# Designs tried in a protein design run: designed miniproteins, single chains. Part 80

Each design is a single chain, and the fold is of that chain. pLDDT is the mean over its residues in the fold that is shown.

## One batch from the design tools (miniprotein)

Design m2772
Fold by ESMFold2-Fast:
Structure m2772 (fold): chain A 67 residues (1-67)
Amino acid sequence: SEIEAIVDEIIENHLSHLPELYQEEVRRDLLEYLSRHPDADLEKIIALGEDLSIELGVELLREVVLG
């Protein structure tokens, strides 16, 4: 799945240093968000994962998932 691949890439590149349980929670929440919003801007989500510090990336991923 394209969505699953994008989520895995973000986690591997930016969240791999975090505990596995936290990685799994973020993966689940992000997958659920993207499944409910199939028109979500995947390019924007990828760009966030590429350019952001880990702390800022986590905050913005939470905003995308929760907002």
Scores: mean pLDDT 62

Design m2773
Fold by ESMFold2-Fast:
Structure m2773 (fold): chain A 77 residues (1-77)
Amino acid sequence: SLEEVAARIRALVEQFVQAKAEGRVDEAKALLDQIGAVLLEAFRLRAEQEGSVDPEQLAEAERKLAEEVARAKAELE
């Protein structure tokens, strides 16, 4: 459910902030990948609830999330 997905995102973000603060760069990067995956799941679930899953819009969201995750990982270096 969206509520469960939101709870997972909050937990992952808290773990990411702590990993970053502690200098655990590799773990922080892995957490960014997990956050991206869960955000894509949230986008898909919202689209399903709105009654229209557009595969092209899902692909675009996945591409943009991948770019944002890559940019955030580069910032950790």
Scores: mean pLDDT 82

Design m2774
Fold by ESMFold2-Fast:
Structure m2774 (fold): chain A 71 residues (1-71)
Amino acid sequence: MKIEDEKILVKPKTQLPQAVRDAAERLVKEKGLKNVTYEDIAKAAGVSVSTVREWFEKVRKDALEGLKKLL
């Protein structure tokens, strides 16, 4: 059942910290896409590699869900 999903419509299912996004962009510009790993992003943002992987996977699943609605 749906229960007060008003705020969820504005926010994505996964909450990605701005610091993680900023760190990723900086590392890509500094090292290039080939040399950027989840480990580098985790160290720059001060989180674990597993946490970074979980966030990216959830964001990816959310994108796939949107694609399914189009199909």
Scores: mean pLDDT 64

Design m2775
Fold by ESMFold2-Fast:
Structure m2775 (fold): chain A 110 residues (1-110)
Amino acid sequence: SEEILNEAIIKLLYEAALSLLEDRPKSEIIEALNKLNKKLLEEIDDEKIKEEIEVFTNSLIEAIEMGRKALAEFIINVAEELKKKGVELPEELLELIEQLRKKLEAGELK
């Protein structure tokens, strides 16, 4: 179900955004994303959705390995794509996205 996939993506975006705003080390962000990925895969029976969740988690990890700015830009871009598709994002995630935008504009992500 695209709805199940979108819910998983939203949870991964929330975890990544929160970790950046809390200024966590890259290693802790990667650990948190891998832990959440494992939990999501255990709760989902659809093998195709599992594959897409793993691919998305790996994309987040690749982005943080490029840098905090790269991860923030990736999170913002994915959130915008979901909105364009008519996916309603939780208000808490929208608040985190706006905080990330402000930190990017201020040059506070290194």
Scores: mean pLDDT 90

Design m2776
Fold by ESMFold2-Fast:
Structure m2776 (fold): chain A 77 residues (1-77)
Amino acid sequence: SDVDEKLRKIAEEIGRLFREGRKEEAIELAEEELRKLGATDSQIKAFRLTLEKITNPENFKVGVYLALKHQAEKKAA
């Protein structure tokens, strides 16, 4: 879907920041996008803790994509 394509593009951009050594900016952008999709402060804090533990760039990108997709599906329901 158009929504899924947009979420994949956002996750790729966030993953690129991580690959460039800009992990904190990547996490902050992921938090902002989740907030736009209606995630609660407690959900965002839990997600930050998860992302901080990820050292592999592919796992980071996939984790961001799945979180964005899950929140978008909840918002659409």
Scores: mean pLDDT 86

Design m2777
Fold by ESMFold2-Fast:
Structure m2777 (fold): chain A 108 residues (1-108)
Amino acid sequence: SMAETLAAILEALDRAIAALDALARVLEKKGNHEGALEVEIEVGMLRIVKGLLLLTKSPDVELALKVLRRALETVKELLKRETDPEVIAALERAIAVIEESIKRLESL
């Protein structure tokens, strides 16, 4: 149903937001303020999309996928530049959560 599709989208967005919030805290703790800001911008975009879908009751899978894929690219670019093993582990965890969220929505 449309309601079940919307619930799945919101769950996927919430999981990605939580993973990115955790990543931003690790980046801030390690002094990577620029990386933390890039991640916080992606969290902001995910929250805006979540708000729009909740307000409109729209199961817009394509919009959710677009913002998740954007967040994934940002995290992957940060991973390419990173040398701290703790930050690498946090980035890899965020990538895994976002990729799982994308895969779940692509199967709808």
Scores: mean pLDDT 92

Design m2778
Fold by ESMFold2-Fast:
Structure m2778 (fold): chain A 77 residues (1-77)
Amino acid sequence: MINEEGKKLFLEYSSAYHGENGEGNPELGAPALNSKDSPFVRGKSKEEIYEILKSLFGSKLNDKELEKLAEYLSVFS
């Protein structure tokens, strides 16, 4: 249940940058947002992902939501 909120936030967030399914941008050669190929989360710890998200979305998402989103993304990194 908790990770479903992170997944929802991930889809809402990733849609703005990587397409509706996190498929990347083939026109630019951008990799899919499946973490292993995503420069946003690749090689980053959960804590580093959290800090980046807080910097970008701290005014839109509270700390609990940011933590859940970072935890969801860290599963892929």
Scores: mean pLDDT 60

Design m2779
Fold by ESMFold2-Fast:
Structure m2779 (fold): chain A 96 residues (1-96)
Amino acid sequence: SMDAKYDALYRELAGTLYGMADADIDAALAQRRAQQAKVDQQIAAGDEKLRKVKEMTDKLKAAVVEAYEKSDLDTLLKKYEELVEKYRKEAEEELK
């Protein structure tokens, strides 16, 4: 990977050309790996939030379709307004 090539090049340049101690090189590379692990954790947390938003959006769409298909004209408008407000509040609570 490009990351593995970067680590190898960094060790060669810092150690051979700039005289950096092996312990300092190891510490710098370990810090980079720790930062990548934190980024990976943040991405995973973001993906979970996006999943919840998608589920709430799909639920709202299904409720609107059900109101359209199963309700008469007078009931459809009322049900649409009630469902939009209900699922908007549920989506807001889910994202807290």
Scores: mean pLDDT 73

Design m2780
Fold by ESMFold2-Fast:
Structure m2780 (fold): chain A 74 residues (1-74)
Amino acid sequence: MEELIEELKEKLLSEDLEEVEEALRETVRFAETADKETQEKILGALEEALKESNDPKIRELLLEAGRKISELLK
């Protein structure tokens, strides 16, 4: 679990927009089948990546993924 979250953070800090998009697509898909505790941890990782990212396109992708995962917690 922690290892997957750390790998996600590394990819989200990439300057390669396509790599970030792919990582977020896989993360959202994974979150759909995960338990609520895992979904909350993924949201935390996305929030941390958002604080460190200064690319507006990457920030938009992070916000969209976070919104989708937040809907799963309702």
Scores: mean pLDDT 76

Design m2781
Fold by ESMFold2-Fast:
Structure m2781 (fold): chain A 57 residues (1-57)
Amino acid sequence: MEEKLKRLEEIAEKFGLSPEARAQLLQTLADHPDLDIESLEKMIELGKADAAAVRAA
């Protein structure tokens, strides 16, 4: 579990996530304890693209 939290911090730093986004990621991990961190990173990439599209609209 600690390794997942460390990776989540690295991902948050890599993508420049806001504190709110980090909290949502922690909640996602809590709701889906069997979720791989790699799958979470992929979801962040997709979510980031969607957020950029929404902001551009």
Scores: mean pLDDT 68

Design m2782
Fold by ESMFold2-Fast:
Structure m2782 (fold): chain A 81 residues (1-81)
Amino acid sequence: SHMARLEAGIRDPANVPALLAAVRAEKDPQVRNVALYILSLAGVPLSVREQGEAFSLMGKEIPVSVEERALAVLEAAIAAT
């Protein structure tokens, strides 16, 4: 499925530099925080600051539009490698 392919791509260590570069370039803080949260759940190592940004979403409902934009950022990064 589309989601299974995306999850596999996010968990692939070869994609980590491209994923981190794309997320760090994201200017929308809501989209960046959601993308960082997804990477954190996938076990991607984050800085202390980035971990704090990801944790800001703990226990909060994420708007579908923001989640879709975050997933699009990650998909584009994987496709570019």
Scores: mean pLDDT 80

Design m2783
Fold by ESMFold2-Fast:
Structure m2783 (fold): chain A 91 residues (1-91)
Amino acid sequence: PPIPKLTISQVNERGIKHKLYVKIEAENGKELAELVKKVYELAKEFGAVATWVAYAGENTVIVLSYFESEEQVEKFAEALKKVSKNISVLE
């Protein structure tokens, strides 16, 4: 099933405060697309309730994912570290 598409207002209304910012810095657009897809798949696997992507540079994006628990955030962050050195978890 698709990832639940909550708006920012719905995230706030539901009191969902656990979030992770992920930076992806790729060499080219093809690699960027592949890494964004992997981050989305992992976010869905670890139970993300909302995920947004914003461009931060030519081949650089910031991904923001919201979760209902800190444990889901921690598991997602650890999984991301194993995917690629081009993926950074932001504090």
Scores: mean pLDDT 78

Design m2784
Fold by ESMFold2-Fast:
Structure m2784 (fold): chain A 98 residues (1-98)
Amino acid sequence: MAAEREALEMLEALREAHREKGLDVSPVEEARKHLLEGDYEAFAEHFKTALEALLLAEGVSPDKARQQAETVAKLLLARLEGRSDEELREAFRAEAAA
């Protein structure tokens, strides 16, 4: 599915960014494992952890890093679970306007 390919591409980008910054790649590897096993909820939790760590390393505040990581993980999970792109765009617009 296109959503699985997108998630894999994002994980590879996160893994490389973690390596370049000397961050623990374990959350990225765990997310990839669960994605390949079809455990999308576990994938989303580990992906959220990896993205939050990267954002913190890039100087984003803890609260904003957590919120951004949660939003991206939620959108990827919803896509993997078959929600429409239009519903996701509307939900994302509502959160971005807050």
Scores: mean pLDDT 77

Design m2785
Fold by ESMFold2-Fast:
Structure m2785 (fold): chain A 81 residues (1-81)
Amino acid sequence: MREERERIIEELEKEAPSMSNYELLERAQERLGLRPELLGGSLRLATGSDLPLSDLKGLASLVPRELLRKVITLAAELDLG
């Protein structure tokens, strides 16, 4: 459920409130078992960026935190875990 994934993101942010977008993305990827390619593709589409799909750090830095949370949640739903 979206609510469960949003709760996981909130828990990760609570553990390290000063974390960067990329650090949140890495922790969410590890916790939720997300595919890097799916995250990179989703971020690239959200940003309209020409950065490679493998440049998750660069792509994550281009999005506001609220949009990053939505992308992570959507990627988790598409990947089904």
Scores: mean pLDDT 73

Design m2786
Fold by ESMFold2-Fast:
Structure m2786 (fold): chain A 55 residues (1-55)
Amino acid sequence: MITRAQLDRFVAWLRRNNVRVSDEAIAAWAESARAHGASDEDVAAFVRELREIGA
């Protein structure tokens, strides 16, 4: 099961490495998080943070 801490760590890694984040990547990662048992609240927070990187 994917935890909030694992999602936060992944976002932090993307920020540190200046990774470009596409809308397709956000959709795929959000679906993967849901498939691995992340809550709707954690997925929503994850998507918001990913969109901030992609902006």
Scores: mean pLDDT 82

Design m2787
Fold by ESMFold2-Fast:
Structure m2787 (fold): chain A 85 residues (1-85)
Amino acid sequence: KREEALELFRQGVAAYVAKKYEEAIELFEEALRLFEEIDPDSPDTAAALFWLGEAYAAAGKEEEAERYFAEAEERLARFIEKLKE
């Protein structure tokens, strides 16, 4: 399951680097769905959200990008809070 999500995430990054932003968005959305199922507050989930933001920004969709960046920050903050005792 996590290996599946990581493979989709890797394919998303490759698509993004190739400037295939629509394909990257689809791959990151699939990876995000699997990461959320595993652990919604994990660094993997935050990374998928961040890369969705980057892909939307590159596609010229600034409002979508801003929303994903904000959500990535929130999920990462929740993860960090779990480490503090």
Scores: mean pLDDT 83

Design m2788
Fold by ESMFold2-Fast:
Order: sequence, then structure tokens, then C-alpha cells
Structure m2788 (fold): chain A 77 residues (1-77)
Amino acid sequence: MKERLKAELRALLLRLARAAQTDPAAARAAAAELERLVRRAIEELGEEAVDEVARELQRELEEELRAAVAALAALRA
């Protein structure tokens, strides 16, 4: 369950991030889906387990983002 939750959260967060810069309506739809997924996960697993999965995913996404930003900066230089 936790692995599936992490994968679903990752997919929705990436969709939200992509939509946020170009399509406010798509961003709102992705945010609503994310809220629904989190609420269901809290009901099934509890807040502590969901927070742990979210923290792990945030760390992974921050690491990927930092690597991507560094690569883009190198290309712009």
C-alpha cells in the first residue's frame, strides 16, 4: 500500500507542478485529486504513515529537482 501511495502522490505532484506554470484550471484539478488521495490514505493508513510517505517522496523529488536545476544551469552557462 505505501509503495502504491508514494507512486500515486509522485504522479499527481508532477502533474500539478507542470500545470502550475501553464494551466491554472489543470493545476486546480490536479490539486483536488491530490487532496482526495491524501484524505483516503489518511483514512486507510493513518496520518503518521501518510506523513512518512510524503516526507520520503519530498526528499526524492527535491533531490531530482536539484539535479535538474544544476543541469539546466550548466546548459545556460
Scores: mean pLDDT 76

Design m2789
Fold by ESMFold2-Fast:
Structure m2789 (fold): chain A 73 residues (1-73)
Amino acid sequence: MKAVVIVSDDPEKARELYEKAKAEGHEVFVVPADNEVALRNAIELAKRRGLPVEVIYDSEEDKKRAEEVLAKL
């Protein structure tokens, strides 16, 4: 079991990835690309539960922003 954090501006892609990860028994968070606070909170919650974290990005721009947030954690 792991925590999957989906960073996406596309609700259809986010939903597909959410359903897939849930079916595999993972804890799933969906965060908008522009919501740094939601991304930080999802990572922190996963760490408190002792879960390994996987981050999935929809675009290169979203990946760049998320990596900047993760570097501060």
Scores: mean pLDDT 76

Design m2790
Fold by ESMFold2-Fast:
Structure m2790 (fold): chain A 57 residues (1-57)
Amino acid sequence: SLEEKIKEEYEKRLKQIDDFLEKSMQVADERTRKILKEAAEISKQLLKWDYERKLKS
């Protein structure tokens, strides 16, 4: 169903954010690591908001 595809894409995007964060953290300094973690959290919040919006459309 469309809802299942939207959920699968959401879950896939969440994993991509976490994978990118983990990879980036390996080469980043302490200040950059803090910024990356904050950016990842914001990205996840925006992704959840978009996901919820798509389910209502």
Scores: mean pLDDT 84

Design m2791
Fold by ESMFold2-Fast:
Structure m2791 (fold): chain A 104 residues (1-104)
Amino acid sequence: SPLDSLVRAVEYYLSKKTPEAVENALDLVTSALVELKRRGAPKEEIDRLVDAFRAVAEKHLSPEVAAAVRETLDRIRQAILEGADVSTIRKIAEEGRKRVRELL
């Protein structure tokens, strides 16, 4: 499925454990979540994507980095559910990337 392919791509990047690869994974996830928002996807579909990426982060990253990624994903999810615009979502993602970079 498209979700399975996306999860596999994100897992591949995170398995490399480099700052650049983690940043690329976050960019892919952010783009997918922005697209779900633009399509007006139901909460259940957003939750499925976020939960899948949280699980992959926990599997491949150190606990501190995984926590920062999960916090960023939860903030993006909350912003989408509250009807925030794409620029707000991108700002949250950028703040998350900065925090992850500081931990790596």
Scores: mean pLDDT 83

Design m2792
Fold by ESMFold2-Fast:
Structure m2792 (fold): chain A 91 residues (1-91)
Amino acid sequence: KKELAKKLAEEAVEDGRAAVELGKEAIKNAKGKKGIILATAAAIRASGAIFLAELALKLGADEESKKKAEEGIELGREGIRLAKEALKLGE
């Protein structure tokens, strides 16, 4: 299922990028309920990106798809980092 691995890696990058943007918005809105909602959305999206990327790697992605999966993992980790930062600022 090489095509599936490629699609999962591409979706991981897209979800990871979305998670980073949500995390940045959460930090900007850290005061009040909106920041918590955005941080939660960022964390969920980021976790999904990491999961899809790891699944793509497990399915035997080619070199290009492996690089995309690794990018998805890095973006997902950054999304989680930003979400945690936003929640801490919203104390």
Scores: mean pLDDT 86

Design m2793
Fold by ESMFold2-Fast:
Structure m2793 (fold): chain A 78 residues (1-78)
Amino acid sequence: SAKEEAEKLLKEAREAIEKALEVAKALKDPKKRLEAEVLVGLAGIHLGVAKYLLEKGHYEEAAEMAKKALELAKKAIE
């Protein structure tokens, strides 16, 4: 269902953000660390919006925001 897909994507995005934050903290280059931290921060904002939309029953929009959060978290560890 759309709800189950949204819940799965929110969980994946949260886990990706947690991993990206751990990777970012380990970076020795302060510029690369800052760039990674900014992307993790943006991913967190999108995840927050996704949670809000999920609670309001907007499952498709919640899934879209969670996908964006996941993409940003993955980009942070490139």
Scores: mean pLDDT 89

Design m2794
Fold by ESMFold2-Fast:
Structure m2794 (fold): chain A 87 residues (1-87)
Amino acid sequence: SLLEEARRLLEETLEEIKRIIEESLKNNEPFEETVERVDRVVNEMMRRIFTLMSRASAEERAEIEKLLVETMKEIRKLIEELKKKQE
């Protein structure tokens, strides 16, 4: 289903962002550079999610939108935690 594809995409995006943060900490990457890398991943995820939503039923679109909102909240928390560790 499109809902399951969206859920998988959002989960894979969170895992990729976690890897970027871990690599950033290991390599002492500047916070601003890490945020730019995360923004690129988020932008690609948004593009793919909107493509899935264009094919989805109204019910599936509502559920995907809900998952997207929760995923974006989790990404923001990860970035806030990274900032705290680097300052």
Scores: mean pLDDT 87

Design m2795
Fold by ESMFold2-Fast:
Structure m2795 (fold): chain A 69 residues (1-69)
Amino acid sequence: SKAEEIAKAAREVAARHRDDGAAVAAAGQISKLAEEGNAELAQKSARNASRSPGLSPEAQADLARVAEL
């Protein structure tokens, strides 16, 4: 399902940015929302996180890709 795809992508973002606590926290929240069946809310959360100045440009780009799934 789309929710499973979003959850998997968010977990991959957390793994890729494991040393970035803010990116891990954002990806964890997105994964949780997707696992709860809230695919639309998970993507909205990913879109909001991708615009966060507290994240690295690489983490922002990865979360933007999750938002566009």
Scores: mean pLDDT 86

Design m2796
Fold by ESMFold2-Fast:
Formats: sequence, C-alpha cells, structure tokens
Structure m2796 (fold): chain A 92 residues (1-92)
Amino acid sequence: SEEIEKVEELVKKAEEEGLVITLKVITEENTLFVAGKKTEDGVGEVVLVHATLSPEEEEILKEQLAILRKKLEDPKIQEQIALLEKILEASK
C-alpha cells in the first residue's frame, strides 16, 4: 500500500529527528500520522503531520473543530483546536 510506505517513511523521519509519534492510524479510507517534540510532560509542539482523509471523516473533524472553537477560553480546548487545524491542513 502506498499509504503504508508513506507512513513507514514518516516513522523513520520521526525516529531520526527524535520526535514522539502521537498518532498512527491506517485504515482503508483514512491515514493519520502525527509526531511532535518530546517535552517533560510527554509531547509538545506538533512537527510532522500526514493526513489522507475520506470526505466523511474530513466532515466529522470539521464539525468537531467548530464545536471546540465555541469553547475557546479553555486551554485544553485551544490545544485540541490547534491539533485538528494541523490535521485538516495536512489532508489538503
């Protein structure tokens, strides 16, 4: 699978750059890969994102992002918004 080969390439890059792999999902319709900088509490800044999303999954993530934006004043919600925006941008 072309997507499996791409994810294997990104895993090697993450290992070479000392990044923590936060998300690795490969299905028939969706591929998601996220890796970020190692911090004292686990993972900080997101550095690598690869996303190939079905139209259905992309719509679900857009709806989730809209809901989270309504709760913007919560720092944990702000963190989730930033991650979802990076995933959606990477899918294009």
Scores: mean pLDDT 77

Design m2797
Fold by ESMFold2-Fast:
Structure m2797 (fold): chain A 95 residues (1-95)
Amino acid sequence: EEARRRELLDRAREYEELARKYQQAAKLFEEGYKGTREDMIRKAEEAGKLTGDQKLTETAIKGGKRAAYNAAKYYQDMAEAYRQSAERLRREAEA
């Protein structure tokens, strides 16, 4: 029905927005450990503000390069999952 299609498209848009934010956070963590420890902290804090997940950001900072790498991987996986969910919702809306 038309109302259901609107709901699916609206949710797809929300997931696409989340995917973009998480992809950007992953990029920040990946770039973070290329510089000094202070650079890593700044980029991790920026990622935390972007995603709203300050606890994950603090954990990554305390764990150093290894934790930052794991955080980047986590956010990459989340971005991909949201992107796939958005595509699925769009396909259902067009069906």
Scores: mean pLDDT 81

Design m2798
Fold by ESMFold2-Fast:
Structure m2798 (fold): chain A 65 residues (1-65)
Amino acid sequence: MSQEQIDQQAQQVAQEVADHARSLGLEPDVDGIFQSAKQQLSQGQSPQDILDQFKATLSEAARLM
């Protein structure tokens, strides 16, 4: 995976996570999500797995608040 592909996929993941967070009434740290997604993609994680993990984390955070 090239740096351009990582950046593109990380942006897509960050956008989908941000949209999900806002649907839960949370304000997402889009830059933080983007950087975390880039790191995980560079380590060989799939975009879908990263997206699912962030969505699960946000759902748990919303449930606990």
Scores: mean pLDDT 79

Design m2799
Fold by ESMFold2-Fast:
Structure m2799 (fold): chain A 91 residues (1-91)
Amino acid sequence: MLEEFRRLLEQIATTPDPEKAKELQEQVWRLLAELLGVSVEELQSLDFTPPPRTAARIAAVEARLLPLAEAGADPLELAVRAFEVLLEERA
């Protein structure tokens, strides 16, 4: 799952075809929805009011990644690390 997430992000960044990029982005949303235990539709609406369990998992990710973000870490690497932390919290 983590390797597939990284692969999708790298393919989105390097794909010259906008339609393929959108398909890959949809796959990223599906992986995130599966990992968080919500639907893609719910995940897209969660910008304001995530469910309590999902909010707690996001807060745990933010706490672990904030120092790296402040140090100027690459956004793609931050996204991959966020996914890894969410995967650990699921286990």
Scores: mean pLDDT 72

Design m2800
Fold by ESMFold2-Fast:
Structure m2800 (fold): chain A 76 residues (1-76)
Amino acid sequence: VKEDIQKAIDALKAGNVEEAIRYLERAIEKAKTNPLYESVRAMLENALRAAREGKVDEAIKYAQMALNALDAIEQA
């Protein structure tokens, strides 16, 4: 999940929105398999929506929030 989120952020920063959408969709599917990742999934779904709307900065913000939330969960 973390690797897919990081690759999505990197793709967004590079202007590869279509590639970022693919990584976000992959991260969301993986997040669905763990009930502890419900908040992470919600943030990723917001990032995906923003990316599809061409709101790159908003998509990066939500993807970074998802990554930070995932790190907090895994350290608990």
Scores: mean pLDDT 81

Design m2801
Fold by ESMFold2-Fast:
Structure m2801 (fold): chain A 79 residues (1-79)
Amino acid sequence: MEEVRELSRQLLEATDPEEVRELGKRLVELAEQDPETALDALAEKARSEDLEVALTATMGAMGVAVARPQEVRRALAKA
C-alpha cells in the first residue's frame, strides 16, 4: 500500500516520458495492494497532452480494471 502511494506520487510528478513509462509499469504490477490509488494516478496521467505518456497510462489503467473490476466500479461510483 505505501509503495503504491509513493509510486503514484512519483508518477504524477514525473515529466520524463521514460520515467513515466517505468513508474507506470511498476505501479500496474503493485496495483493489487491499492487498486484505487493506482487507478486514480494512472487515470490522471492518461489526461496528459503527451500521447505516448497518455497511452501508457491508459494501458496501465485498463490492466488494473481487468484484474480488479469491483474495485474499479467502487472507485468510479465514489468519484
Scores: mean pLDDT 71

Design m2802
Fold by ESMFold2-Fast:
Structure m2802 (fold): chain A 92 residues (1-92)
Amino acid sequence: MAEELKRRAIEAAATGTEEGLEEAMRLIGELIEAGELEAAEEAARAMLASPDPRVRIRALLALATVYARQGDEERARALLEEARALAAEAAA
């Protein structure tokens, strides 16, 4: 199941649509809630390869959540700040 949700999330994000990005984030959220943190991390890291800053921002936020769930608050905070910086740049 985790492998299927991971694959679907990556495919949804690759569509380049807002609907696809929302679906990808929903599926990654389901992986996180299920405790499938490795699969969620792999899906989010795949999204970091996107040329779309909106996709990369969502990927950084998902990774921050994964690391927070693993107890790595320092890494989670660093990813959150990186996401905020990228979001500020993209909004300009």
Scores: mean pLDDT 84

Design m2803
Fold by ESMFold2-Fast:
Structure m2803 (fold): chain A 65 residues (1-65)
Amino acid sequence: SPLPGGRLLLETYARIYRLAAEGKTPDEIAKEVGVSREWVERVIKEAGTDPEKLRALAEELERQA
């Protein structure tokens, strides 16, 4: 089902994955994206730290946003 603000949520996750793929720290990502560091750390923990996988996730969400 479509979520209220679903596009903004997709853009937020895509940005987290993109910045993580670039090697930015959770603190840097949180400040740039405007979310909590704890949320960024959780997202990265669940997705993993492989830059290629993170880029692929970002690109997929960017297409849907």
Scores: mean pLDDT 78

Design m2804
Fold by ESMFold2-Fast:
Formats: structure tokens, sequence, C-alpha cells
Structure m2804 (fold): chain A 61 residues (1-61)
């Protein structure tokens, strides 16, 4: 599911030695939980696409 994929990416960011990347992971997790609570599935999908692209570009996941 997009939620499970985003949570795996969040865990990868939180495991980073970079404080900025860990903070980004925290922000993504908080954003995901808000969108999930509001049933905004299209926005969750767009968030996954954006975060996946960034993680790939940074060699994180």
Amino acid sequence: SPVEELLRLVDAFLASPSPSLRRFGEEVREGLERLRAQGRWDQIRLLLETVSRLAAALGIA
C-alpha cells in the first residue's frame, strides 16, 4: 500500500546520520498521518511519488 511504502521510506530517512534528513523523515511521517486521518489518498500517492524520487536521488532507498 502507499502508506506502507511511505512508512518504509520514513524509516530509511530516520536511520540517516544526517540531522536534516532525519527531520525530513519526521515531517513526512506527521504529514502522512494527517493525510491518512483525513482520507486524502490522492495526496498520499503524490507524497509517495515525491518522497520516493527524493530518496532515490539521495541514495537513501
Scores: mean pLDDT 87

Design m2805
Fold by ESMFold2-Fast:
Structure m2805 (fold): chain A 81 residues (1-81)
Amino acid sequence: SPLQILTDRIRNSQTYDQHVQYVRQFIDYVNSILPSLSTDDQQSVQSNVSQIQSSINSQTDVGFRVSRGLTQRTTDIYNNS
């Protein structure tokens, strides 16, 4: 899926700038397909997106690790829906 491709690009990103670029593409795509989910899954995804945005804005190694985990978790919601 396009989400899995973006998640894999985020995981394999070699620089912080590359990671941030792929995460922004991921968030844009997630928001475009958000209405396909249940209300409960939409709330979970929106919460994850807010946390991802805060994590990358911190520009810390911890923030980028959190971003990788939450992007995968968000992709898993779509795959299991």
Scores: mean pLDDT 86

Design m2806
Fold by ESMFold2-Fast:
Structure m2806 (fold): chain A 97 residues (1-97)
Amino acid sequence: SRAALEEAIEAQVKALLEDKALREHVAKMSAEIAAEMEANIAAYPLSAEQRALLAEMIAQLRVIAENAVSDPEKAAEALRALARALARLRELYLAEE
């Protein structure tokens, strides 16, 4: 459910804003995930909409990586945008089955 995903993301945002060590870890992991996705995106047979959503997810992960420690509010907005893109990608995947 989109509502359950939004609720889970808001819980993660709250945890992130309260814990600097968690922000440092999330920044590092977001950079690593973005690099892995970017390296592998060409290997997948994706529709134009799926490719655009993956590009958006990579962009938001980079915003999180750059801002989680220095600007946690900006990183929180990027995390919410990432969750929305992921939910839309899931909807497209389920519709193609």
Scores: mean pLDDT 80

